Designed miniproteins, single chains, continued (3). Designs and how they scored, part 71

Each design is a single chain, and the fold is of that chain. pLDDT is the mean over its residues in the fold that is shown.

## One batch from the design tools (miniprotein)

Design m10453
Fold by ESMFold2-Fast:
Parts: sequence; C-alpha cells; structure tokens
Structure m10453 (fold): chain A 88 residues (1-88)
Amino acid sequence: SELKKKAEELKKEIEQKGYDLMAEYNPDMSPEEQKKLGKEFAKDVAEGKNPGVIEPRDAKGQAVKKEIEKLGKEAKELEKKAKESEYL
C-alpha cells in the first residue's frame, strides 16, 4: 500500500507540473482547456513521447519536461512493486 501511495503521489505531481507549465504558456486559454492540455502533455512526456506542437522552447520548460520524464519512470517502477506487495 505504501508503494501504491507513492506511485499515486508521483502521478499527481506529474499532472500538476504539466498543468502549471501549460497554464503559464497558454494564459489566454480557459482553465479547463489548460488542464486538458496539461494532462496530454504530462502523459506524453511521462511515457517518453514527444509532445509535438506544445514542445517547450525555453530552458525552464525543457527542465520541467525532463523532470516529468524522470517521475514517469519512477511511478511505473513503483506500480510494478506495489502490485507485488498486494500479495503479501
């Protein structure tokens, strides 16, 4: 259960980082549109995919992208371990 909680915390952090970055880059979008774009960005980056047209162009955005990629890999590994812990 502890590993499952950590995996869920990382997923929330990933989505939040994506939302925050997309909201900063698209201030004229509605909050709903910013959230949708942020989730799509976070999902693609966490899976190691290129986000395409919404690719960050500045150093700050590129750093956030790298953080999301790292957190995505960590979350995936924790989910695998958490599944095993459910049989204990």
Scores: mean pLDDT 78

Design m10454
Fold by ESMFold2-Fast:
Structure m10454 (fold): chain A 90 residues (1-90)
Amino acid sequence: GMVNTNVVMVALEPEGDEAVGVSDIYLPELNVTKLEVRAPGATDALVGFLEIGADGKARGGAVSVKTGERYEVLDATKEGDTLKVELRLA
């Protein structure tokens, strides 16, 4: 949303057939202390930013540092203290 939104910078590293980034974050309104971002099919490092609302919805994405291809948020799911965000090719 336009209010109560946290902006987090993300960096994903290639792990086999996906790119993965895990970081510590602090979103007390969601009881979240970890962010896990995955981009299935991305074989290059990705960098970008996400906007996370107080409702746990995520927007934004990342770009391949090698190809410049853009990835956007497909889904965001809370599991325990971790917010899991999946990116897809835009």
Scores: mean pLDDT 83

Design m10455
Fold by ESMFold2-Fast:
Structure m10455 (fold): chain A 62 residues (1-62)
Amino acid sequence: SSFAAGAYRLAREHAAYMAPVGAEEAIAALDQAGKAVPEGREGFLRAREELRAEAERRSAAA
């Protein structure tokens, strides 16, 4: 689905951009994006799961 694919790509870009800044901030941004674009929620949900796992790795270092 084009919307889910687009949402996932957008979420991945945000995850890459915000992950080094703050895991909580990146996750919150994805949550809000999913609320604003419910048709893309599946893409955001998947990206959020990946981001959370990645953030946990980053948090271990920080």
Scores: mean pLDDT 66

Design m10456
Fold by ESMFold2-Fast:
Structure m10456 (fold): chain A 59 residues (1-59)
Amino acid sequence: MAARLLAMADRNEEAGRRAEARGEELLKGDPLSQAIGLFLRIAGASSRWVAERLREKAA
């Protein structure tokens, strides 16, 4: 069970990192892109938070 939770945590962390990187790129654009970029950064942070909780539960 712990191995599965850690695998899910790794996937969520990777997805969060990609979303944050894409969000930063969009923040350099027009106002609509900036709004979407901010949303992606928040979503990425949430995915990384889930990854941390999954790792804690696996311990």
Scores: mean pLDDT 79

Design m10457
Fold by ESMFold2-Fast:
Structure m10457 (fold): chain A 64 residues (1-64)
Amino acid sequence: MQALESLRKMAMETAEELKKKNPEINDDQARKLAEELAKTGYSVNAQKARDRLQAEREAKEAAE
């Protein structure tokens, strides 16, 4: 894990962006999501996480 520090920074920035675009999520949720992304080891998971958030919002809007 030579790029562990850079992955961590990306996760933190991703969490901040998620909070801005999805104010429904709390700081705790954003932090946990960022930690999971860092543990999985790829920023590609950040894209999937954003996709999941959109799907959850659509599910809540449609039927919950």
Scores: mean pLDDT 65

Design m10458
Fold by ESMFold2-Fast:
Structure m10458 (fold): chain A 79 residues (1-79)
Amino acid sequence: MKEKLLEFAKKYGEKLIKEAEELYKKGKISEETLNRIKQIYQNTLKELEKYLDQGDQEKAYLTILQGKKEIEELIKKGL
């Protein structure tokens, strides 16, 4: 279960990063926005791993949801 949640977060996060990079290449978001998205992704993975190591599945899940929300909001504001 721990491994599946971490794999899901990585795959989903990588997809969002790819979408953000494509938007940046098209001039639809700034370099600052792209860098912030990448930073949120890295911080989300670190916090997720910490909670999974502590056995806190609920906080791990909320960490994924919060990171997703923040990245999606930055993409939306950039458009």
Scores: mean pLDDT 81

Design m10459
Fold by ESMFold2-Fast:
Structure m10459 (fold): chain A 80 residues (1-80)
Amino acid sequence: GLSAAAVLDFISNEVGKIVKDGKFIENKDVPEANALAGKKAPSVRELARWLMHGELPSAKYGLDPEALRRLRAWLEKRYP
């Protein structure tokens, strides 16, 4: 099974490429994240719960479901 600590470390490292100052940013190397650019990012813990247990981030972040699905697929493909 997935270790919570390992998932938190993975998400912290990968999300750092597409999040700055609590907001999603554009990254040419991660086109899947471009649809989220400028929106407030969920916490690393919320993203870890989403990846491990399928718990969607809070609707308050205003993230498009299709963009979230693409981001999840990118994260899952990169997870060792």
Scores: mean pLDDT 72

Design m10460
Fold by ESMFold2-Fast:
Structure m10460 (fold): chain A 60 residues (1-60)
Amino acid sequence: GAVAELEAMEAEAQSLRDLAEKYKEIDPEKGEVLQKEADRLETEAQRMRDLIEQGRADAA
């Protein structure tokens, strides 16, 4: 369901953030690419979160 997809996106974004921080010390360019990917997933997660919130309001 949408909640499980949101949780998966948030977990993936966090993993990419952690990996980006590690790479900033050894390969800053790769770290930036990973950070950009995490930002993209966070944006998609926010949209999904907004849709879930709207669905809850409509169901109440």
Scores: mean pLDDT 79

Design m10461
Fold by ESMFold2-Fast:
Formats: structure tokens, sequence, C-alpha cells
Structure m10461 (fold): chain A 94 residues (1-94)
């Protein structure tokens, strides 16, 4: 079901957010910048794949409540993607 797919996306985004927070701490401390860059790039690709799946689900959905939930997940994924881009930029400057 779409609801089950959205629940998995919510869990995946929560896990990605926790991983982003750890990467932000490593960048702040100047730790393992090459590893941070590699991991941030991998997570950014995961976000891009998730956004594609969510946008496809949004296009196919006719339920206003499901549309609102998908739009909220798209917004959150985009915010996490911006944080990853900032991590990559900062790691490149250090």
Amino acid sequence: SIAAQLQLAERDLAEIEEEIARLEEKVRNGEDLSGVREQAERLLKSIENMLKTLEEALAKSTDPALKARIEALIARAKELGKRLEEIIERANEL
C-alpha cells in the first residue's frame, strides 16, 4: 500500500537525519573529512532516489490526505538534501 511505502520513507528519512547530524559533528571537529564527503555524497544519492519515488507517488495519488503526507516528506527530504550539500561544501573547504 502507499501508506506502507510512506511509513518506510519516514523511517528512512529519520535514519538519514541522524546520520547527517553525525556528519555535521565530524565536519565541525575536522574529523575524517574524506570519509564524511564520501558518506554525504552516498546519502545525497539516497535522498535523490527517494524524492523521485515520492514525486511518482504524488502524481498517482488522488487522496488529499496522502498527497499532503507525501508533500511533507518531499519537503523534509529537500531540507536534508540541502544539509548534505552544505556538509560536502564545508568538507571541501577544510
Scores: mean pLDDT 87

Design m10462
Fold by ESMFold2-Fast:
Structure m10462 (fold): chain A 95 residues (1-95)
Amino acid sequence: SMDDELRREIQSLLGYILKLMGDFAKKDPSLQPLYDKVQSLLDQFPSLSPEQQRQAVKEVMDLAKEAARKMNDGGALNLVDLIGSGLEWLMDELL
């Protein structure tokens, strides 16, 4: 169904952010706490209410942008912003 497709796309985008954060932590181990926080939020994500899921996405995006800024990676910062906008749109379509 369309709802199942939207949920799979949300999961895919969040997984991409986690992978990006993991790549950052490999390059700069000082970013490991940001990665650990994102991983923890995403591990909890399926058990959260819709409102809690929206808040978790905002926190994940803020942590990812913080890591991109610390890496001085403007391309990654722009990519995170695009993914964040896409996640907001997808979540609005599910509600």
Scores: mean pLDDT 84

Design m10463
Fold by ESMFold2-Fast:
Structure m10463 (fold): chain A 61 residues (1-61)
Amino acid sequence: SRAERSGRAAAEGGAAAGRAAAHDVGKANPQMSEEDRQALAEAGAAGDAARAAELLRKAGV
């Protein structure tokens, strides 16, 4: 369906944008462990804003 096709395209674009944003946040917050930065990138790629917020809160951001 159109909605599903649009959803897939949006998910692909969102995943790339989420990874880039998570990378920039990780670079700006060097106090985060590599493990937490990788988890943040994964959450960003998945579009999981709640997970990303929890990881940032854990890092003291």
Scores: mean pLDDT 66

Design m10464
Fold by ESMFold2-Fast:
Order: sequence, then C-alpha cells, then structure tokens
Structure m10464 (fold): chain A 70 residues (1-70)
Amino acid sequence: STKEEAKRNTELANNGQRTFDRVVEAVGTAVDTLTQEQVDEIGRLGLSAISSGGSLGLADSVEDAVRRAL
C-alpha cells in the first residue's frame, strides 16, 4: 500500500533524527572528559547512522557504539 509506504518512510526519517538527538546528548554529557578528537569521531558516527537510517534498529546499534566509545 502506497499509504503504508509513506508512513514507513516518515517513521525511518524520524528514527534518524532521534538517533542524532541521542548522540548529541551523549556527547554533551561526556564532553568534559573527552578529547576533541573523540568528540569529532562520535559526531561522524552519528552522521553515518543518519545516512544509513533506512534500517530499523540502527539507532540502538549507534547508541551502543557511542556508549562503548565513551
């Protein structure tokens, strides 16, 4: 259904934005203990997740990776 496809595409876009917001919050929380290079690396990970945001569950994987990097 075309209507169902439109809803799915909107949901995927929203998941990408939520992933970005969570990455930004995680970086902000740890910024005082991180080097600038680590902050830049985490930022690139967040952008990579958004670019790949057609996959359900990617947000959870990115959050896990950010937690491991911190």
Scores: mean pLDDT 59

Design m10465
Fold by ESMFold2-Fast:
Structure m10465 (fold): chain A 87 residues (1-87)
Amino acid sequence: SHKEFEEKIKKKIEEIVRRLQEMAREALEQQNEEALAILEEAEPRIIELGRKVVEAVENKDFKSAEEYLRELERLVREVEEQVRAAM
């Protein structure tokens, strides 16, 4: 349903934010310059994709919202893998 889809998107965004915060915290605690640089380089792309997801939901364009969310999840997975390799 419409409401279930919105709740699914919200939950996925919350999971993504949590993962990013956890990676940033670990990189800062370890003073890992390589991991921090990876996160800093990815930040503008993550913010832009997140904005596109929100805008698509606001416009009730759930197809575009799901596509942008998949791109965001893919980007975050790539960033997580790169950060993990740097640690």
Scores: mean pLDDT 84

Design m10466
Fold by ESMFold2-Fast:
Structure m10466 (fold): chain A 56 residues (1-56)
Amino acid sequence: STLADKAAAERERLAALADEYRRDPEGVRQRLADRLSPRRAQILVDAIEAELERRE
């Protein structure tokens, strides 16, 4: 379904961001701060960290 396809795409983006964050957390945080409000940047960082924690 379109909804499932959208969810899969969002999960793939989060997985890619999590992989990048593992390699360069400061660089990812800075890019998010440049693009998003502080609140939205923190929400996305929390989601990235939760994804990495889920993998272990």
Scores: mean pLDDT 81

Design m10467
Fold by ESMFold2-Fast:
Formats: C-alpha cells, structure tokens, sequence
Structure m10467 (fold): chain A 61 residues (1-61)
C-alpha cells in the first residue's frame, strides 16, 4: 500500500507539473482521467517512470 500510494502521488505531481502553464493548467478535472490511464498502464506492469513520461507527453502535446 505504501508503494502504491507513493507511485500514485508521484504520478499526480508529475501530471500537475506537466500541465502547469498550459491550457490544461486548471485540469484537476482532467487529472482523474490521466490518473486512470496511468493505473491501466500500471496494471500492465509498466515501470512507473515510463507511465509518467507517457502521460506527461500526452498532457504537453
């Protein structure tokens, strides 16, 4: 549980930083959708770093 919470926390923080200063900056409403996507990738056992990078790229692009 600690590990799971840590991974989700870091993903959320990375998402917030990625959207900061973009049109998605007020996207707390979009963060749940992005977090759900991250959790699906975690279910496929992708490294959390790779998941975070893919989501950051998606939010910036």
Amino acid sequence: MEEEKREEKELIEKLRKAVKGTTLEDSDKRLPELLALAKEMLAQKLPDAEIAERIIEATIK
Scores: mean pLDDT 62

Design m10468
Fold by ESMFold2-Fast:
Structure m10468 (fold): chain A 72 residues (1-72)
Amino acid sequence: MSKEELEKHYLEAAEGIVEAALELARAGHRDAALRLLEQYGFPLAEEAKKAGLEEVAEKIREMIERTKEEIE
């Protein structure tokens, strides 16, 4: 997998997590939405950072933090 393909994979995974969390929050499941962000969202950012994709990791963390603020 190329670096560009890997970056896109992480960003698409983050977008999926954000969308799922927002749908849960809209359905009234705010606690489940916040848990989803904590269990999958922030760990995804750490995985991207460990893979050497620091810019992508920072972008993912920002996306997850903004989503958490919107739900809270």
Scores: mean pLDDT 85

Design m10469
Fold by ESMFold2-Fast:
Structure m10469 (fold): chain A 108 residues (1-108)
Amino acid sequence: ELEKKLEEHKKKLKKILEKYKNKKLTDKDIKELEEILKETSKIVSDLILEKLEERKRKRKNPNYKLSEKEKKEKKKKDKIFVEASNLMSAAIMLLLGAPIEYIEKELE
């Protein structure tokens, strides 16, 4: 499940942040950050493309309405998009050595 995978990435990022606060990151931590960045960036890009396609459909059909199933799926995808974007941002900031306060905002 994608939501569970993002939750696991968030837990890993929080552990890496604690190492970042107290000690320099290890090579293993850097590899984990790169993997999180790769996976979250793919999720974000895929969801952006889906949203653009939805907007294109709405422009062509002014009577276009989502089914109840499609509404639930959209709501779930919106949550996944926000979470993946936040985790991607946190991974980038940790890799670039950004201030701790900015990284904490993305993980809370």
Scores: mean pLDDT 82

Design m10470
Fold by ESMFold2-Fast:
Structure m10470 (fold): chain A 99 residues (1-99)
Amino acid sequence: PEGAFDATPYSIEVSAENPETLEVLSSETVDFAAGEPRKDRLVRILEALSKTYEKAGRLEFAAIFREAAERARKAPTSEQAADHLSEANARIDELLAAR
């Protein structure tokens, strides 16, 4: 299951919380068409994450996912696109670990 979206649900809901109030400020639903290529699904997930964090005012996180989406779109394989998602998550983890 490392880097794999084998059991991707038909719809994924992503949300971002307001860091001040902990309210859900923004959410996006990503709907996957039957037969949609795995790489295209990964790009759409990354774009939805970027948009969700942008609406929540977390511009640093939004920028990371936006860059990952662009790299994934240009990736020749779905496996390389998944690597860009993994890198984006690693960057977010680093930012969250910084106090």
Scores: mean pLDDT 70

Design m10471
Fold by ESMFold2-Fast:
Order: C-alpha cells, then structure tokens, then sequence
Structure m10471 (fold): chain A 87 residues (1-87)
C-alpha cells in the first residue's frame, strides 16, 4: 500500500537524521538530542529502521572523526531509496 506513505516516512527519517547530525556538530543539549533520537526510534518502515539500527550500532563504537561519515552514509542510503520509490 501507498508508495506516497513510504516516501513520507523515509523523508521524515532523513529530516530527523539531519537534525540529529546538526545537534551533534553544534554540541547541542543532550535533551534535544534525546528528543530527536526518540522520534527516530518511533520510525516503523523496515528499510528506514535497518538504516537507523546500522547507524546507531556504528555510532556506539566509532571514533569522533568517523561520526560524520556514518551520518552521510545513512543520509545517502535514505535519499537513494526515496529516489527509487519516486521513479
């Protein structure tokens, strides 16, 4: 059902990831980071969930210089999937 609904969930996931990355780069307050993380945890799309779970596992074991690359990879994966669904 509804390709449009799946696109909307993937776009929401991408938006939240971008917000999380920006907060992390700015050394934003933990409460704001936790709020965005909670919203990401509510995402139910299986493909978005897999990308998020991979990112979160990676972040738990990453050096600081690897964090940006992991976010970039997750964003690229989400954008590629959105583009495929729109084609």
Amino acid sequence: MATAQRIAELEETLRLLRELKALEERRGPASAIEDVARRLAAIRDPEARAILDDLLRGLASSAPEEVDAQFDAAEAALRARIAELRA
Scores: mean pLDDT 77

Design m10472
Fold by ESMFold2-Fast:
Structure m10472 (fold): chain A 75 residues (1-75)
Amino acid sequence: DDALKETLELQAAIYDEAEKEKERLLAEGVPEEEALREAVRRALLAAGMPEEIAEEYAENAEEMMKAFQKAKTEL
């Protein structure tokens, strides 16, 4: 199903962007928990998610990253 593949590709891209931003924030001295939340928020915004929804998902950043990582392994 092309729609499922597109969804998995989008989630995998969000995971890659969030990991990249997290590494960048950690290198700048941001604490690990804050870096993870901010990285997930930025990755979701970059993917076109509304700011309010991106902030809500960032509150559960660990769970979101697990879901996105799983999507990447399903590709």
Scores: mean pLDDT 81

Design m10473
Fold by ESMFold2-Fast:
Structure m10473 (fold): chain A 90 residues (1-90)
Amino acid sequence: DVAEEVLRIAEEGLKNKKYEEALEKIVEVLKPEAERALEEGDEEARELVLAVLEAVALTAKRLEAGEITEEQAPEVVLEELKRRVRELLE
């Protein structure tokens, strides 16, 4: 399950404080899922991609508002992504 793999990568990245490496791995894993969502209309793939995009968008808004720094952004994205993906998996 791609959602479970994304969750695992996010959890390991947060534990090891390798936030940028974890985000890069998540992008590579999500590339085929984004194509599946767009080309095949896969609803589960779409939900996963949207959850990730929402985590990124929320973090970007906080960055623009000056609530977080650029150095903090990767960690915040991973925390939001972990929360949202876990909700999809229950």
Scores: mean pLDDT 82

Design m10474
Fold by ESMFold2-Fast:
Structure m10474 (fold): chain A 82 residues (1-82)
Amino acid sequence: MKKEIEEVKKLIEEAKKLIDLGEKYIAQGDIDKALDYVQQGIKKVQMAASMIFINDGPKELAKEVQEAYKRASAVLAKAMKA
């Protein structure tokens, strides 16, 4: 597999883990940690999106990036309401 595609997949996986941590900290009432982890996740999703754009990457990866953005935005909204 192209090194760029593997790096994009790695960034998406790391972003998903950070978003999961954000949700976990919201459930624990630690909103400051939740916001920090979600923001880190968003940054990794943005990096993945940039790499897909530059390399004209597969539509499947672009969809995964969009789904990660949507999930991160939902978690961020929950943290802001708490």
Scores: mean pLDDT 80

Design m10475
Fold by ESMFold2-Fast:
Structure m10475 (fold): chain A 63 residues (1-63)
Amino acid sequence: SSEIEAIRAQTQAQMSALVHEAARTLNELASDPAKKTEAAKQAGQQLDAILDEGARRVEEARR
Protein backbone atom coordinates (compact mmCIF):
# COMPACT_ATOMS: atom_id res chain seq x y z
CA SER A 1 0.00 0.00 0.00
CA SER A 2 2.77 2.48 0.88
CA GLU A 3 4.49 1.59 -2.39
CA ILE A 4 1.30 2.29 -4.37
CA GLU A 5 0.81 5.59 -2.51
CA ALA A 6 4.40 6.56 -3.39
CA ILE A 7 3.85 5.69 -7.07
CA ARG A 8 0.66 7.80 -7.16
CA ALA A 9 2.43 10.74 -5.50
CA GLN A 10 5.32 10.47 -7.97
CA THR A 11 2.92 10.34 -10.93
CA GLN A 12 1.09 13.46 -9.69
CA ALA A 13 4.43 15.26 -9.19
CA GLN A 14 5.54 14.33 -12.72
CA MET A 15 2.25 15.59 -14.17
CA SER A 16 2.53 18.88 -12.26
CA ALA A 17 6.13 19.32 -13.43
CA LEU A 18 5.11 18.61 -17.04
CA VAL A 19 2.27 21.15 -16.92
CA HIS A 20 4.58 23.87 -15.56
CA GLU A 21 7.34 23.02 -18.07
CA ALA A 22 4.88 22.96 -20.99
CA ALA A 23 3.36 26.32 -19.98
CA ARG A 24 6.82 27.90 -19.82
CA THR A 25 7.92 26.39 -23.15
CA LEU A 26 4.73 27.41 -24.97
CA ASN A 27 5.05 30.98 -23.65
CA GLU A 28 8.68 31.14 -24.85
CA LEU A 29 7.58 29.92 -28.30
CA ALA A 30 4.67 32.40 -28.58
CA SER A 31 6.31 34.06 -31.62
CA ASP A 32 6.90 30.73 -33.45
CA PRO A 33 3.59 28.95 -34.17
CA ALA A 34 5.20 25.90 -35.81
CA LYS A 35 7.54 25.21 -32.89
CA LYS A 36 4.72 25.91 -30.43
CA THR A 37 2.54 23.29 -32.15
CA GLU A 38 5.33 20.70 -32.01
CA ALA A 39 6.02 21.50 -28.34
CA ALA A 40 2.32 21.01 -27.55
CA LYS A 41 2.34 17.61 -29.31
CA GLN A 42 5.43 16.55 -27.37
CA ALA A 43 3.83 17.60 -24.07
CA GLY A 44 0.74 15.53 -24.90
CA GLN A 45 2.88 12.49 -25.68
CA GLN A 46 4.83 12.92 -22.43
CA LEU A 47 1.57 13.14 -20.46
CA ASP A 48 0.35 9.87 -22.01
CA ALA A 49 3.69 8.22 -21.18
CA ILE A 50 3.58 9.39 -17.55
CA LEU A 51 0.02 8.11 -17.10
CA ASP A 52 0.78 4.77 -18.79
CA GLU A 53 3.94 4.17 -16.73
CA GLY A 54 2.19 5.17 -13.50
CA ALA A 55 -0.66 2.74 -14.16
CA ARG A 56 1.79 -0.04 -15.02
CA ARG A 57 3.83 0.50 -11.84
CA VAL A 58 0.68 0.46 -9.70
CA GLU A 59 -0.39 -2.83 -11.28
CA GLU A 60 3.02 -4.41 -10.59
CA ALA A 61 3.07 -3.11 -7.01
CA ARG A 62 -0.24 -4.86 -6.27
CA ARG A 63 1.68 -8.14 -6.17
Scores: mean pLDDT 85

Design m10476
Fold by ESMFold2-Fast:
Structure m10476 (fold): chain A 66 residues (1-66)
Amino acid sequence: MKVEEELEKKFKGKPYYTISVSPGYSAGSVPLGEDIKRSDLVWVEGDEVIDPDALVTSDTVLYVLK
């Protein structure tokens, strides 16, 4: 799924922020706070939406609904 389509589906134009994630980390290892739900998260590697529980092998960006 394209990044723009997933962002529109989950965020619907609502404000978000981004966190850069280095290789070697999984989504679950990033400290996001206890109130952030997975429905409010989009993980992106390059131009592809990826599984947030996968091990990151390249630079990724986490999109977080604000």
Scores: mean pLDDT 66

Design m10477
Fold by ESMFold2-Fast:
Structure m10477 (fold): chain A 82 residues (1-82)
Amino acid sequence: SNEEFAEELLKRIKERNPNLSDETLAYIEKLLKEVKDLPKEDIERVASLAENYARIEVENGNSPLAEFYRALLEVEVKRLKE
């Protein structure tokens, strides 16, 4: 199912980014749940953007760069739901 697919993508993001805060993980999980009913290609696109945000957040913390990537992720989720 698309829900199981989204859960698997979240799992992989967690495994590749072990230093992510629980707050950031919960945020990414929320966004993936918002797109779970979309085609797998769109779920993968959101997961890819979420992983980019995750990587920047681990490397740079709560920085303007991390905020920028978070905004890009939110804009894409909103666009796909229109």
Scores: mean pLDDT 82

Design m10478
Fold by ESMFold2-Fast:
Structure m10478 (fold): chain A 55 residues (1-55)
Amino acid sequence: SDALLAELRELAARAPAAFAQFAGADSAEKGIQLLESRATDEELAGAIAFLRGVL
């Protein structure tokens, strides 16, 4: 979980607008906060896969 969150933060920093839209949040930082508090490891992996696809 911590490793997935670390990778998500790095990728989200490279595509913040795309990630914010994917997460349904006003900002990448808020999107990370929402996923960190509520997401399963599978949902975190899905967000990472999305970001890898757009980067």
Scores: mean pLDDT 80

Design m10479
Fold by ESMFold2-Fast:
Structure m10479 (fold): chain A 89 residues (1-89)
Amino acid sequence: FEEEVRRRERELREFAEKHGAENEKEVLTREGLEQIRIIMELYERGELSAEEALELLERIKESAEKLGLPEVVKEAERAIERLREREEE
């Protein structure tokens, strides 16, 4: 399943790079939030390791920062914090 998650991440990144316009930021935000949810679900199911999930979330955060999508940045940071906390325990 990692291959499919990476494929979706790539699609989101490509879409974000192509459609940085203001009126499309809402669509990009929705896509980013959906990707974060999928990654977290896969991690909880044991389909993704903590390291893999963190890498994907950090990439989404970087893309969101470049595009000015504050809600996606916030959700990615929350997800990263949650994973790091679980890793420490």
Scores: mean pLDDT 75

Design m10480
Fold by ESMFold2-Fast:
Structure m10480 (fold): chain A 72 residues (1-72)
Amino acid sequence: SLLVLAGEIPKGPYESVTASELIAREGVPAADQQLVPGRLIAEAEALRAQGHTDAAVVYDQEAGDLVLSWTP
């Protein structure tokens, strides 16, 4: 359960990376791009293991892409 103390949830303290950004950053070949969702999920699991328990991968309809997001 999330406890909301006061005010709006801040927009901006979250780090994020899209599948398209990961492909560009790591130079993922076209033949391997179908593996990118699995790479984002693995990154989320690694972040959770490091204490970023809110790390998650979702399909963002506004971005039109898979997005990994977490609180730093």
Scores: mean pLDDT 70

Design m10481
Fold by ESMFold2-Fast:
Structure m10481 (fold): chain A 68 residues (1-68)
Amino acid sequence: SKLEEAEKLLKEAELLEQQAAAAEAHVESARASGRLDAMDRLEERLAREYRAQAEKLKEKAEELLKEL
């Protein structure tokens, strides 16, 4: 079912957004404490990639829902 596929994509997007938010919070904490290092910058980059992937999944889910 397209509805089931859309729900699965939205759940995957939510998990990616949660991972991105956690990474962003960690990086912000490091920045605020003056301890921002190369690993923190990598996490910042990964957070952006997670958000981009989540947006792609949400777009696919919206297309599936429009066909219902």
Scores: mean pLDDT 86

Design m10482
Fold by ESMFold2-Fast:
Structure m10482 (fold): chain A 75 residues (1-75)
Amino acid sequence: MPSKEEILEEFRKKAEELIKSIKDPRVREAMEILFKHYLEELEKLSEVKSAEELKKAVDQALETMEQFKADLLSR
């Protein structure tokens, strides 16, 4: 199992790549706000949750961000 620091770094890396793929500046701004929100929540969770639970939360946050990106680009 990776460390909690490695799990949070993976989230940052994947979320940044997702945001960089967005050409629409308004959608990109919305995704930047969502990224900051999830990063703060995941950092708080890292203080009270196991690495395994943190990894699950990161995977769910990334999935939600992908769905939100798709929804915004479809509207």
Scores: mean pLDDT 81

Design m10483
Fold by ESMFold2-Fast:
Structure m10483 (fold): chain A 74 residues (1-74)
Amino acid sequence: MVDSLITALKLMAEEARRQGNDEAAALFEQAIEALKKKNYSEAAELARQGFDLMGKPATGKALVANIENAAKAE
């Protein structure tokens, strides 16, 4: 499940860079690093900030919920 979240965040980072939103891309990359270290709360906050910068707060809320659920499953 964590691998699927990392893949989703990688795709979002690539999309952000294609749109010229390097700040959002950097936040998604930092969220991936946090997930790899099992820092789920940090990953959720970084992902939320990235989606907010992309103007997609609803999508960010859904992904953050998935990260929080992954933390509860461990």
Scores: mean pLDDT 81

Design m10484
Fold by ESMFold2-Fast:
Structure m10484 (fold): chain A 80 residues (1-80)
Amino acid sequence: SIEEFVERVGRAVREALKEHKDSAEEIIKAAREGAKKTGTVEAAAEGAERALLAAKDVTPEQKRLAAGGIGRIAREYYER
C-alpha cells in the first residue's frame, strides 16, 4: 500500500540522515504530501527526492545513500 511505502521510505531516510533529523522529517513530509496529492508511489518518491536535493545541511554522500534507499523501495513496489 502507499502508506506502507511512505513508512518504509521514512525508515530508510531517518537511518541515512540520522544526524540530520529535521531534514529527514522534511523529506518524509514531502513523501506524505506527494502520496496524498496523487495517491501514487511515484509522487511520494518524487516528493521525497525533491526535498532531499533541497536539503542544505546534508552532504552529497548522505544524499546518495538516502536517494538509493528511496529508489530501492520504489523499485520493490514496481516489480510486478
Scores: mean pLDDT 82

Design m10485
Fold by ESMFold2-Fast:
Structure m10485 (fold): chain A 92 residues (1-92)
Amino acid sequence: EPLSPEEVRALTDEILAREQPELDAYRAQLKAEFEKRGLSPEERLAWVREQVTALRKELNAQLAKTTDPREKLELEIRFSLRATTLRRVYRE
């Protein structure tokens, strides 16, 4: 069944709240990795783009195995949160 926009927002908020500690750990790991490698701004941007592409390939593989529309939406939300974290860390 298709979810309403309000239901999608509520689901997004629920997933974010549930996964916030893991996203915080992921952000800390990414910052440490950037510092360890001493990447230039251009190299950081290229790396972030490659990581987002890799996450999208993983998402597409999982979506191909998933038939439940709600589960597909959850996968897309989780991808979006991780991709946003990657893009935010690039600026730091």
Scores: mean pLDDT 79

Design m10486
Fold by ESMFold2-Fast:
Structure m10486 (fold): chain A 87 residues (1-87)
Amino acid sequence: MEPSEEELRKEAEELFEEIKRLIEEGYTASPAEQQRLLREVLLKLSRLSELRELAIKRGNEELAKYLDELIKEAGELVSEFLAYRES
């Protein structure tokens, strides 16, 4: 059963909030725990990308743009966290 636009938006928002929490936890976590959290973040980013592809296939440009903005913000958080780890 194909999800509605509202269901896709809700899933994406939940994924983004989960990514933010995982990254925030990563800043105070051990190196081993940081690796686990990063793996979870990457899986959630992969799911966001799948939702964006679905929006594109459905011709929903507004939803695709919204998802692209969430992916960009999540990617920036990941990049900042990775820079912190290498410092």
Scores: mean pLDDT 84

Design m10487
Fold by ESMFold2-Fast:
Structure m10487 (fold): chain A 100 residues (1-100)
Amino acid sequence: MEEKKKKEEEKNKETLGEVAGEQSRRINETMRRAVDAVLAGGSLDDALAAVDEETRRAVEAVEAEAKKKGDAKAGAFYAGLVAGLGAMARSSLRLAGEAA
């Protein structure tokens, strides 16, 4: 990954924020599918596991992009933000499933 010696960053403006935003959308989509599965009579535990798995993948994707950019501080911040959003989705799904 030392091949870009040109100061040509105009095409590489996929920011860590944009990567984190896309991963957050994928967590939301997984949560929506998990809700549909539970309402169809599926397992709440399986639904929670699916959200946990997607959250882990999302964090790993943000950390991988942060390593490419060499921005450890922004990478840690966005990885923590995405992990927090996944934990909130999991907690909301669990509380809704237990209340129903």
Scores: mean pLDDT 79

Design m10488
Fold by ESMFold2-Fast:
Structure m10488 (fold): chain A 104 residues (1-104)
Amino acid sequence: SLFDLVTEEEKEKAKEHLREAIRHAREALPYLNEEARRAAEEAIAHLEEGIRALEEGNIEEALKHVTEAARHLKRAVELSTNERARELLREALEHAVEAARLLS
């Protein structure tokens, strides 16, 4: 939000959550069918762009990328038939949601 004060501590915590989201999503990749893998890879790309936007001080752009990542992670969970992959993708989604909360 243009009127919200995001602290440096909240920004660093958000980046930590985005890194954890990337880690869990990457751990899920070997268990995914092709369609779910594509959704997870798109989510990872958006999470990486979110970190980049935070490093550049662009909170609005970071929130946009984190929101897109969360949508792609939800899609990857829906497409996944492997329970371990679904667990890892849900953990990634929880981290992405917490990052968005810290940046709002």
Scores: mean pLDDT 89

